# Designed miniproteins, single chains, continued (2), part 34

Each design is a single chain, and the fold is of that chain. pLDDT is the mean over its residues in the fold that is shown.

## One batch from the design tools (miniprotein)

Design m5220
Fold by ESMFold2-Fast:
Structure m5220 (fold): chain A 60 residues (1-60)
Amino acid sequence: NATQQRAADLIARAKAAKTVEEVKELMREYRELHDQLTDAQHQAVAAALAEPIRKYLAEV
């Protein structure tokens, strides 16, 4: 369905993210989809975003 496709797209883009702006945009889209995701989809998207957030947004 559309929600499953959007979750998959967010995961793929999170793995390919190379800039702070890309990570911020992905976080914004994830926030917009939050209530539409299953627990499994939420966990998968959050896990995919964890590394980009750490790399580009967290202080080293």
Scores: mean pLDDT 77

Design m5221
Fold by ESMFold2-Fast:
Structure m5221 (fold): chain A 71 residues (1-71)
Amino acid sequence: MREEIEREIDEAMALMLAAVTGLAGGREGRSPEEAAREAREEVAKKYPHLSEEQLREAEEVARRAAEEAQA
């Protein structure tokens, strides 16, 4: 149970980090693809235990945040 709660918190924090990174990148004029790649790298570095599926989810969140920032 503790490990499950910690994983859920890490997943939520990873998505939050991805969204913030994507939004900042978008505001700085980076493409959504570049912002998504940078966010994925930051998330993978800070949360190395996340699955590929979770990393792709974070990448998608960052891409959408960057697109929204440039709209």
Scores: mean pLDDT 80

Design m5222
Fold by ESMFold2-Fast:
Structure m5222 (fold): chain A 89 residues (1-89)
Amino acid sequence: SAEVERLLEEAAEALEAGDLEKAAELLEKAAELADPHLAALLYFSAGLLYLKLGDKEKAEEYFEKAMSLASPEQKETLEKMKEKLLKKA
C-alpha cells in the first residue's frame, strides 16, 4: 500500500541518518498496516534495530511479534536467526 511504502521510505531515511530508534518505530508502524508475511519481516527488522541499540527486551518482544505472524517456512528461518543474534547480544 502507499501508506506502507511511505513508512518504509521514512524508515530508510532514518537509517541513513543513523537514527535506529526512529527507523524501528517506523518499521513497527509499517508492520501494523502490512500483510502478515511482510509484517513478520518488518517486526523482525525492528527487533534487530533494538538489539543494536542494546534494548534486548524490546528486541525479544518484536522477534516474538514476527514469529506470531510468520509462515511455517519463515518461522524456521527467523527462529534460527533469532537464536544466533541473541547469543551475541
Scores: mean pLDDT 85

Design m5223
Fold by ESMFold2-Fast:
Structure m5223 (fold): chain A 68 residues (1-68)
Amino acid sequence: GEELFEQGKYEEAAKAFEEEGKKAEKDGNYLTAARYYSKAAVAAEKAGDKEKAKELWQKAMRMALKYG
């Protein structure tokens, strides 16, 4: 995720960060999942995909609510 983001491959970075978020969510690590979904949302915004970014921010918020 981070390497793709640093290379300016924002669409690919968003997908990679979302995958990491899903893994953390399955492990019950909601704080880590929220962080990865947030990173994915920022990457989607930089890629110009406003709709995907909104979806990812909603996933991040949902994970944060599960954490506390």
Scores: mean pLDDT 84

Design m5224
Fold by ESMFold2-Fast:
Structure m5224 (fold): chain A 60 residues (1-60)
Amino acid sequence: MTVLEGEFADLHTAIGAALALIGEFPHAKVTVEGTRVTVEGELSPEEEERARAILERAAA
């Protein structure tokens, strides 16, 4: 099970990142708590890399 987290400048940015993750990984559990976004699921190494890239690109 893969667990990745990102923290963002504000709630708007966090929601944007969460929506991108939900769109790319609809089978994963995405949780938003304030400005923190957590993605959990059984991800392949390639999917984990993509999820991490999404979190990293959204960080401001």
Scores: mean pLDDT 78

Design m5225
Fold by ESMFold2-Fast:
Structure m5225 (fold): chain A 55 residues (1-55)
Amino acid sequence: MERAQEATRALSEIVREHDLSPEEQARLSEEAARLVAAGASPEEIRERLRRLAEE
């Protein structure tokens, strides 16, 4: 529950900061969901999403 909330917050922040397209937003959202399911920490989720947004 907490991980999903932090993932959603991180995703929103990264989307706003990097002016991502809807396709890029969908990609990050899918990755965030996978990381939450895998039990990744909020910090790991944020770092992974940032890296994907920078590519």
Scores: mean pLDDT 75

Design m5226
Fold by ESMFold2-Fast:
Structure m5226 (fold): chain A 86 residues (1-86)
Amino acid sequence: MEVTVVLEGSSVGARLAALGGAVHAALQGGELEARTEGDRTTLTVSGASEKGVQAVVNTARGLAAGGYDVEIRREGDRTTVTIRGP
């Protein structure tokens, strides 16, 4: 499965938390690609397990509880998580 995490805003905390989730998914046999453009960071994990995808989603839900704007979209084997912070 493939997971893309999009982080928007200057919050270092949100970027670190989502990076941790993506790294965990990558350590499950996936490959991580990170790209930063201004206030936007995109983390793509290829070859993630279903458990790895769920770990990323749960991390994002935790950020939503902390006041971040989180959108999760699943299309077949692709999951996109968008996190917007202040």
Scores: mean pLDDT 72

Design m5227
Fold by ESMFold2-Fast:
Structure m5227 (fold): chain A 64 residues (1-64)
Amino acid sequence: MSDEELQELMAELQELSKTASEEIRQLIQRGALYLLEGLEGDEAAARKGRELHEEAVRMHEEEQ
């Protein structure tokens, strides 16, 4: 993933956290940390961050 894509996913997680439940916020925090590691060049962390982002979005939509 590009650095711009990772930054965009982090921005989306920050917006999601404003309306998310506590459980989803825990997942968002974990995802954001992995995305930050991805920005530092850890491709495995970048992939994990993306997976956690997708899970957080899905869970948030289901809890609405």
Scores: mean pLDDT 80

Design m5228
Fold by ESMFold2-Fast:
Structure m5228 (fold): chain A 114 residues (1-114)
Amino acid sequence: SDEEKLLQFFLDSLSLVLSPEDFQLVKQALESSSEVRSLVLEIFSLLGKLIQSLLDGDLESAKETLSRILQLISQIPDSQLRSILLKYLRSTIELFQNQELLDHFDSLVKQLES
């Protein structure tokens, strides 16, 4: 399915960026809970949209998509999985060297922790 292809693409991408330990934790979480799997699949779909907005220079769409991604991450019960996904997301944003988007990300993460 298209969802399985999207999941495989992002798992391959995560395997290049995450430590082996963090990668195994993500993989196990996806295998153990259909709810977590659905949340993570939606996050990966939105991450693709975020990357496209950044490539297009559409900062407003990027900010809106980022806010939605962070809302979905906040719904994940496993705090360690949330931490891994937040680190991966921040590293992805850093590749685009957009300080305004990084500041927006850091501000939203701080609000979620309060």
Scores: mean pLDDT 82

Design m5229
Fold by ESMFold2-Fast:
Structure m5229 (fold): chain A 61 residues (1-61)
Amino acid sequence: SNVEKGEKYFEEAMKALEEGDTKKALEHMKKSVKYYKEAGNEELAEKAIEEFQEKLNELNG
């Protein structure tokens, strides 16, 4: 499903972020948000963005 695709790309984005590959992380994050929105689940898209931003702040703080 589009929700499962969104989740997969979100996991890949978070792993890339931990590896220091910010460009790859952002590309996977864009795909995650795309699939969550295509699934009609704006709440999941917003939550994924929030979690990604929190991880970015953690790594840069």
Scores: mean pLDDT 83

Design m5230
Fold by ESMFold2-Fast:
Structure m5230 (fold): chain A 63 residues (1-63)
Amino acid sequence: MLATVKVDKNGNVTVLKLEGKPSAAGGGDAFIAQAKANPGIEFTGEVGLSEEQYKKLLEELKK
């Protein structure tokens, strides 16, 4: 699926958009790390996530 995220000045990640369905396991953690390295910028990337990884990603991105 496609995820669009933005990190604020305090390092909090906000999920702005999610498109598509959870897919096979992939690099969701790497995508989160990349977004956190670039605060104030919208990042859109393809992530291959299982149902469980999708829930974990959504939880982390909203902290």
Scores: mean pLDDT 65

Design m5231
Fold by ESMFold2-Fast:
Structure m5231 (fold): chain A 86 residues (1-86)
Amino acid sequence: GKEEIEKLEKEIKELEEEIKRLELEIEILEGIKLIIEGVQKLIGEKLPEFEEKIKEIEKEIEELKKEIEEKKKKIEELKKKIKELK
């Protein structure tokens, strides 16, 4: 039982580290979006190319959020397995 628990705990730790990296990537993308929006405000005009880039960033953020949710579900499943082995 102990070796199985240690493997599951290691997998959880790796998934938690992956989630942290994805969360940082989302923060960077949100920051880039704010800069683009700020530039448009400074110019006083919405540029089609910047609007397209904002949409691309929003889509990428949504995909990263889905990946985080999938990893969180895997962590929940692994935690349940650990509880069943104890």
Scores: mean pLDDT 88

Design m5232
Fold by ESMFold2-Fast:
Structure m5232 (fold): chain A 56 residues (1-56)
Amino acid sequence: AKKLLEEIKKKILELKKNNTFNLDDLIKLREELVKKNLASESEKEQLKRYYENLKK
């Protein structure tokens, strides 16, 4: 769970830093994150913010 959260943060940072990312990659990441079962509300909130950035 904690390690998964770090993966999310790294992915978001990389995507923003390059200013170019593929939505398909984000969709696949989402499925994997959900399957991993987020343990804490904090981790769920990070995931929510991730999708908010995806929407933009």
Scores: mean pLDDT 60

Design m5233
Fold by ESMFold2-Fast:
Structure m5233 (fold): chain A 55 residues (1-55)
Amino acid sequence: SREEIRELILEGASLAVERIHIFITEEDEEEKERRLRELEEEIRRIDAKIKELLA
């Protein structure tokens, strides 16, 4: 549904903002890399779901 797509887009945008925040504020390099990788994977999953719903 359009509502589901909208929610996924907003969630993806929120995660992108969080990624920037972690990149700037996280001082622990190991934790930073781990958290950024996890967020990138989640953003990719959201993008894939949006593409499936649009198909």
Scores: mean pLDDT 81

Design m5234
Fold by ESMFold2-Fast:
Structure m5234 (fold): chain A 79 residues (1-79)
Amino acid sequence: SLIEEAQKLLSEASKLRNEGKLEEALALYEQAAKLFEEAGDYASAALSWRMAAQVARELGKEELAEEYLKKAFELAEKA
């Protein structure tokens, strides 16, 4: 299912982040967020965008991090 695929991506992203593979982790958090959003799981989508924002900040991409935090906030209000 779409949710199971998103959960797998979220787990892989967390492993990559722990390994310091931040660019790869960011891409997977973004993919997981989009799949949760498509599935209507706004709570998990919001969480995934917040994780993406944290990794973006670690990469020095502050404007991107702010963008993702705003998206996470909007999705959390729908949950």
Scores: mean pLDDT 89

Design m5235
Fold by ESMFold2-Fast:
Structure m5235 (fold): chain A 54 residues (1-54)
Amino acid sequence: SKKLEEFARLSRKHGAVFSVLDRDGDGKISDEELQRIADVMSETEFNQLLESLK
């Protein structure tokens, strides 16, 4: 979905919240992992985070 793609791009640019989730230490998270994170987060938090990252 467009929201997930935009979220993935913005989140990778910032990387702050995903550095804790990236246990491999690659400093990189796949789009599928980002989609899982977005699914776990409430829809409200997801939308708020997406707008905040812009």
Scores: mean pLDDT 58

Design m5236
Fold by ESMFold2-Fast:
Structure m5236 (fold): chain A 60 residues (1-60)
Amino acid sequence: MSEELRKKFEELLSKYDLPEERRKAIIEAAERAGDDLDRLGTLLVAKFSFPVEDVEAFVA
């Protein structure tokens, strides 16, 4: 994904108290989703159980 998107994504993850290993796994999964924000949003909610409202604010 783009550097700007990655920075915003890291900022989103920093709002949660996530273990380093989980954070790295989420970032790797997001990198595979690329720049497809809809797929990234679905991945964060469905696979990693992020709050829908926080993810919608991030991808919108």
Scores: mean pLDDT 73

Design m5237
Fold by ESMFold2-Fast:
Structure m5237 (fold): chain A 63 residues (1-63)
Amino acid sequence: GPGDIAVALVDVPKVSPAFLALKKGDRVVILEEYSDGFVKARSLVTGETGWVGSSALRVVGRA
């Protein structure tokens, strides 16, 4: 949920400016969840925010 720390399970390409690019193993803070299977997250590696598919992430803790 919002405030959770998640890890990227796979590389995620930058598909548009609104989406978040990640490398496998990158950590993010979840900012907002949506019922369509997407989350808004902030990369703890790059500091960028954007949309990412929730299936590409695993929650590992809380910020």
Scores: mean pLDDT 79

Design m5238
Fold by ESMFold2-Fast:
Structure m5238 (fold): chain A 48 residues (1-48)
Amino acid sequence: EELKKLIEENRKKIPELARKAGLDEGTLYAMLGEVDKAIELYRKKAEE
């Protein structure tokens, strides 16, 4: 699914986005805590 690919690509860009925004990577990963759960559900749904 295209959405799964886009989500994973966005996660890989977190370090670069953090540097550009002047944010700590840990802060962005904490914010993605909610999104990570959604990604896992999406991944399981795709594997069914």
Scores: mean pLDDT 62

Design m5239
Fold by ESMFold2-Fast:
Structure m5239 (fold): chain A 65 residues (1-65)
Amino acid sequence: MVGDVYRALETIPAVTADGVTLEKGEKAEVLGIDEKTGIVLVRTESGKEGYISGKLLLEKSELVG
């Protein structure tokens, strides 16, 4: 959900040109969800903001807060 923080359990690749790649062990906060496309806007620990697949985020990461 928006405001949740996830830690990547494996590399999650960018799915769009303005997307972000999460490396294994990186955390990302969910800033917004597009329910039509399943694409999620996240902010990484390094302060990068960008889009990621919500499906891949749920399958390849763990909720940490």
Scores: mean pLDDT 78

Design m5240
Fold by ESMFold2-Fast:
Structure m5240 (fold): chain A 51 residues (1-51)
Amino acid sequence: SRLDEALRLAATTDLPLATIARRVGFPSLATLSREFRARYGVSLAEVRAGR
């Protein structure tokens, strides 16, 4: 899924989160962030900070 790809990119790359949103086909970082939190229960920023 697009959310699984966003998780992979956030965990394994230093791409800006807004760039990840565009790469995986979300219209904005805000949209990706809402969908991601709904799916995984954590934010993209929390995933990256935990590296």
Scores: mean pLDDT 83

Design m5241
Fold by ESMFold2-Fast:
Order: sequence, then structure tokens, then C-alpha cells
Structure m5241 (fold): chain A 101 residues (1-101)
Amino acid sequence: MVEGRAVGYTADGPVAAELEVDGKKITIEPPESLREGDQVLVFVADSEEAYEAVKRQLEAAGLEIVGEFKTEDGKYILVASTSGNREAAEEVFKKLKEKLK
């Protein structure tokens, strides 16, 4: 299974995303570097095959993969930017690693 979540800055303000990883709910707060119109995508894949499939889809869509890591429970995390705000995506990636690894 693959779960996808978006951390975004909409016209109504910044929006946090919630992920469920290893049975725990984790809130991904929008980073201070996020700007209106920006979006950071986070994917959680349960297997290497699902991870490779998501990675191929993101690359085919022209999205920048900013970071990748595997959790202690064997899940794969991918962080990508849709708006080109690499700084915001890197901040999201660092926070996820602190919470999950």
C-alpha cells in the first residue's frame, strides 16, 4: 500500500498533513519557508516494490524527489516538491527523519 499526503500553502493559509506510520499518527507541520502556492508531497510505501513504483511515477511527472529514507519498521518514505521550493521540502524531510528515524 502507498499513502500520499500534501503539506501546502493555500489561499486560506498553510495546511498541515497527517500520516499514519507504524500505527502512529504523525503531524507534518508546514515549514516556515513554505510560500503561497507551494506544495510538498510525502509518500509512505509498505514495500520496496511500491516504493520503486511511486519513485518512477514522481520522476515521470517531472517532480523533484528531495529525500528518501526507510523507517525501522521497513516502510519507505519519499518527499517531493511540486512547486520547486526545495528548501520547504528539505525542512519537511528533516522533520520526518527526526520523528521516524
Scores: mean pLDDT 75

Design m5242
Fold by ESMFold2-Fast:
Structure m5242 (fold): chain A 102 residues (1-102)
Amino acid sequence: SEVIKNSIQALKSKLPSVPENVKDAYKLGLEYLEQGKLEEAKKAFTKAIELDPTFAEAYNGLGLVYLQQGKLEEAKEAFKKALQLKPDFVEAKNNLNFINQM
């Protein structure tokens, strides 16, 4: 999906200022997601959440994994969690709006 590809590129261009280990796990998740390696992407984003449970970007990443799997309810929940943690998170708002139009 072009929506998912565009979301991945936007997230890669705006990496947050977080500790290196959190950032590395998150970047690895985005790389696997871009490659369509959904189980590896999920593990990488889950690792980022384990390292920092407040890291909104990792929940948004899980939402994108679920969206690619067609798991729309799980994707919505993940994007909502990202927005609860970071209400100004434009990419998560766009992803949630996209699903709500389906």
Scores: mean pLDDT 87

Design m5243
Fold by ESMFold2-Fast:
Structure m5243 (fold): chain A 66 residues (1-66)
Amino acid sequence: MEVEERRAIVEKARQVAKELGIDASVAVYGDTVYVIADGATDEQLEELKKKIEEALPGYKVVVKRA
């Protein structure tokens, strides 16, 4: 994965988290986007995952609570 591509993916995932008011760290490994959210409810984690999957079609999204 190129640096520019990874940057764009991380930025999109962070943007989605920001829109939902969630403080999250994002990392990309292969075709998988890992999002670690702080202070989020289980409901917010599910919404975050769905919205990121919509923003990044073709990538696998994994959302976890910190």
Scores: mean pLDDT 79

Design m5244
Fold by ESMFold2-Fast:
Order: structure tokens, then sequence, then C-alpha cells
Structure m5244 (fold): chain A 82 residues (1-82)
């Protein structure tokens, strides 16, 4: 694994962690305040940027990044509907 490939894996992992944290917070907290929703949306936007940067560094991660981006969009919709 090259340094660039390792960096891409780290960025993708960080994106997965952020999406997972948001998913867990939503599951445990059915009644979120508008401020809490704003913060969770910001975390999802950060995760999307990390996934996009990972693909730029290592295009072989595109499929895994697309799964993360899809889950992030689904969570954004859940936050907006709650």
Amino acid sequence: MSKKELEAEVLLGMAQIQVGVVKLVIKKNPNLSEEEKEELLKLLERAEKLAEEAVKLDPSLREEAEEILKEAEELKEKIKES
C-alpha cells in the first residue's frame, strides 16, 4: 500500500465513522432540536467531502465511497423529516 492509498483509506474510514455516529444519534434521539439537526447535517456534509477526497486520492475506492454518500443522503432526508 502506498502513502497515498493509505491516506485515502483513512479519509474513507473517517467518513464511515461520521456517518455511523449520525445514524446512532438519530436512532437514540427521536426528537432532535433544530440546532441538533443542523449539527448532524454539518457532520454528514463533512463525511461527504471526506469520501470525495478519498476517491480523488484512490479511484478504486469509488464504489465504497458511493455507498457512504448514499447512506449520508438517506440520513439527511430522515433528519429533515423528523
Scores: mean pLDDT 85

Design m5245
Fold by ESMFold2-Fast:
Structure m5245 (fold): chain A 70 residues (1-70)
Amino acid sequence: AAARAALFDREVELGVQSLKAAVDYVVTRQELEKNPTPELQEKLKQVESEMDRITAEDARLRAEGAALAA
């Protein structure tokens, strides 16, 4: 019971992080189209790296959830 609740909390937190990263990606791309600076290109790379991290963590949480559901 406690392990499932902890996983749910982590999934919700990751979902919020994913939405924030998606918004940052769209906003940074729009800013790059208006003003293509090295700083914005670096920020886009950082956002892409964060999205990769979130994807890896999501896969891990899904595996943990599947193990608890079995």
Scores: mean pLDDT 82

Design m5246
Fold by ESMFold2-Fast:
Structure m5246 (fold): chain A 75 residues (1-75)
Amino acid sequence: MEIVEEMVKKAEEKIPTLSKDTAEEVQKLVEEARKNPEMTPSEIIQKLTEIAQKNLDTKLQQLAGEIAVLAKKLS
């Protein structure tokens, strides 16, 4: 579904700007989303937010917010 694909691309593009540990968890989420077409935009946003909170990564928190806005705009 087009919304999920755009969200995943946005997250993947920003992986190199994140800390190594955060980047590895985001990469796993991207791979999971690509393999599971039933994954919803809300689930992706929630998982990104959980990764950001777990790693105290403010850059990923900002990215999760930007991806949430993108999903809303595409809906």
Scores: mean pLDDT 77

Design m5247
Fold by ESMFold2-Fast:
Formats: C-alpha cells, sequence, structure tokens
Structure m5247 (fold): chain A 58 residues (1-58)
C-alpha cells in the first residue's frame, strides 16, 4: 500500500510536472529528483514531513 501509494504519486508528479513534451524520466529518477527538489527547496526535514502527509492520505 505505502509503496504503491508512493509509486502512484510519482506517476502523477511526472504527468503533472512542467516538463517539455518529448522528455521522459524513469520512475526511479523521478522519485530521487522529487525528494531532492523538495529537500533543496524546503529542507530534508520538511520534505520528509510532506511525504509522510501524502502517505497519510491513504
Amino acid sequence: SAADLREAFLELIRLTSTYPSGTTISKEEAEKRLFERLAARVGEERAREMLEILWSWD
């Protein structure tokens, strides 16, 4: 469930992200990039909180 939820969110992020048409990223990279971007913007601690909240939705 948790893993499936995270995978679903990564797919949604990839689909709803502002990427140029024709550019595809692997799910593994998307997951890594997502966390990295969140941590860079709001810090690792807050990034973890955000992910935890998303998981709580399920």
Scores: mean pLDDT 62

Design m5248
Fold by ESMFold2-Fast:
Structure m5248 (fold): chain A 112 residues (1-112)
Amino acid sequence: SIYEEMLERLEEEIRKLISDEAKREAVLALLRQLIATMEEQKVPEELARAVVEEILRFIRYLAENPEMSDAEIEARLAAVRRRLLARGVPPEIADLAVGLLGAIAEARREEA
């Protein structure tokens, strides 16, 4: 399943990024919820890939910019949400994705 492949790849990237076990498990639970909701709602593969690409892009940017301010994080999360909605991603899926990214950013900030 493409959803299983996406889940495995994102879980691996999250495990590399977040060292705190409790925060990592909370983030992984949000990821599993996002993937399960996309599969349950039969989100088209193109849109599911767009969501995954935005998540990977945000993770890479966060890793490269560990001193990013809260204002910059909020602006980037708002931009991700706008891009997902512009592509036709359902609002519920866009909100779950942004919630996941926010949780990743918070977990990473508290470790820095």
Scores: mean pLDDT 86

Design m5249
Fold by ESMFold2-Fast:
Structure m5249 (fold): chain A 100 residues (1-100)
Amino acid sequence: MSLEEQIDELEDRLAELIEEFLKTGSRETAEEINEVLRRLAELVAEAMKKSSPRKQAILRARLLALQSEVWLAAKQAKADEETREEIDKTIKEVQEIVLK
C-alpha cells in the first residue's frame, strides 16, 4: 500500500472517530484519535521527505486542518479537562514530528 493510500485510510478513520467523539465525548475514543493522529504525523513526515516544497506545504496544511478539527471536536463534545490535556499533548507531539 502506498504512503498516500495509508494517509487517506487514516484520514477516513479519523473522520469516523471524530463523529463518534462528538456524540460521546469519551476518553476511549479520544485515545484512539490520538493514536491515529500520531500515525498520520509519521506517514506525513515520510511523505514530505519525498515531496516538492509545494506538496510539503499541502501535507502540512492538511495535518494542521485535521488537528484543528480534533481540538474543536473536543470542545464541542464537552470532553473533560484530562481528555482535552491529552489531546493538546498529542497535537504538540504531532507538530514536533512534522515541523521539528
Scores: mean pLDDT 83

Design m5250
Fold by ESMFold2-Fast:
Structure m5250 (fold): chain A 56 residues (1-56)
Amino acid sequence: SLEEMKERLRRALERLKAEGALSEEAIATLEQAINAPSVEELLAGVREAVRLVVTG
């Protein structure tokens, strides 16, 4: 499940980067989430990236 989530997040990150919707900080946060050792840490990283995108 963790590896499947990482693969889905990698594909989502590539798409979002192509759209130019992400700040460099949000990109770095998602890259850290992809390298997370657990589902809990991966989801925490995704939540932080969403916060950065939503707050601008």
Scores: mean pLDDT 81

Design m5251
Fold by ESMFold2-Fast:
Structure m5251 (fold): chain A 64 residues (1-64)
Amino acid sequence: MVTVKVYDEDGNLVAEIKTDAKTAGEAIREAARKLGVPADQLVLVSPAGTELKEGDTLEVRLVK
């Protein structure tokens, strides 16, 4: 399980989403679905790995 931390354009934490996704792209799509926003509105901030490990945290920014 990995944690996706979603920040707004001002850097405020708006959501934390836990997912069993294996890749950053999959985790972003899962977070977008749970938030009810298009996946292209979530931009990966850190770190840009292709494969996720148990306990990883992704930081993403919600953009308009």
Scores: mean pLDDT 75

Design m5252
Fold by ESMFold2-Fast:
Structure m5252 (fold): chain A 56 residues (1-56)
Amino acid sequence: MAEEKAKKILEEGKAEVEKLVQEALNSKDGAKQTEYLQKAVNKLAEAKEEVEKILA
């Protein structure tokens, strides 16, 4: 059960990160690319915290 919940959180986090990475790829401006990548990192950090909480 805990592992399945962690997997769902990671799958959702991956989908959000993929959207943000795609926005970065679509940007022609390096500063905008960096902004979207920072948002992606933040989403991954949130997913990591939730996974750690569930698996604790």
Scores: mean pLDDT 80

Design m5253
Fold by ESMFold2-Fast:
Structure m5253 (fold): chain A 86 residues (1-86)
Amino acid sequence: MTVVLTFKNLDDAQIEELRKLAEEYRAKGYKVTLEIEGDTVTLTIEGLSVEQEIGLVLQAIGYELDGAEVEIEFDGDTVKITITLP
C-alpha cells in the first residue's frame, strides 16, 4: 500500500520533524520519497501496514491542528483535510 501526504504552511521545525520521520521509515526498509518546496512537504511511503498508516494519519492530523494544511492519498484515493487558523 502506498500513502502520499502533502503538508502545507509548515514552519522550519515541522519540516525538520518530517525529514526525521522520512529517515526513520527509510531505516526500517520502506521506500520513502521526501520532496520539500518552501513551506510545503510531500512525503510518499510504500509498503506500510494498516497500523503504520493509521499512525501516519494521526500524525498528519496533528500537523493540521498546528495550522498546517494536509492532503492524504491512499492507493490513488485522495482525502483532503484543511484547517486554516486565523
Scores: mean pLDDT 71

Design m5254
Fold by ESMFold2-Fast:
Structure m5254 (fold): chain A 68 residues (1-68)
Amino acid sequence: SAEYEKGLEEIKEETKEKLEKAKSDEEALEILGEGQVRIAELAERHGASLEETRAALLEFIKEAYKII
């Protein structure tokens, strides 16, 4: 749904902002973990399949590691 996709983009944007401000690798990993939890919660709220949730999480991790 459009709401689900918008929620994913919001989580990605927030995570990117936090990662850019992170002062250590440990802080960056904690921020990444928080983002993953938020994506999983959003997916569950919108009734996403396990496969859709896994795909969203993998894409999120790949994008986050481009910033770190």
Scores: mean pLDDT 85

Design m5255
Fold by ESMFold2-Fast:
Structure m5255 (fold): chain A 70 residues (1-70)
Amino acid sequence: VIDSIEKLAEELLKQGRRKEASAAYTALGRVLRDQGDYEKAKEYYRKALELDPENEEARQGLEEVEKLLK
């Protein structure tokens, strides 16, 4: 459920847990990618990288959906 993961990410950010919030946004990106919503997936992967630029899963996910979007 997308809204539950978004709320989790917001709570983690309020607590200063940026890397955990990045992981939550990465999970949102994967869910949306699996649903075929590549534009929304791209947006969430970008948010994950803004919170943790070293997040390899988010970087790889972003590259993958960008190739699918052309």
Scores: mean pLDDT 82

Design m5256
Fold by ESMFold2-Fast:
Structure m5256 (fold): chain A 60 residues (1-60)
Amino acid sequence: METLVGETPSLISAIAAAIALAGEVPKAKITLKGNTVTVEGDLSAEELEAAKEILERLSK
């Protein structure tokens, strides 16, 4: 089970990240807490890379 956490600059950015993650890794559990997005699940290497990239891009 992989867990990725990303802090975003705003709630709107966090929501945008959650939406993008839901599209790319639909089997993962996505948790939104304030400006923080957490992705949990049994992700493939490709899905893990995609989720990490989304979090990195939307956390800036």
Scores: mean pLDDT 77

Design m5257
Fold by ESMFold2-Fast:
Structure m5257 (fold): chain A 114 residues (1-114)
Amino acid sequence: KVVIIDDSPELREELRELLEREGYEVVAEFSSGKEFLLSDRVEGVDAIILDLELPDVDGLDVLEAISLASDVPVIVITGNRDPAVREEALRLGAAAYLVKPFRPEELVEALRAL
């Protein structure tokens, strides 16, 4: 059971199709960090895919909130290539960090490694 947090409808559709082909169930999708945080959608979730470039909040703050409230592994996806942002995401508890554009296989490998 996977949750996707990304503001791009096209990318969410691509990720859903990929995950469902690989045998994962996408149980919720969010286009904003605030909507996700208000949903409290971590119970019974096996992984969260989180984009750091959210329209309403800093994705690192969302990552920190998840890590403080839950043991659910978070796979970060981002267009940000700054090594300092990667280091901070991993420090805040990200299980994996993928830089866009990533190959579909890289996301599947990260999920299987959880």
Scores: mean pLDDT 81

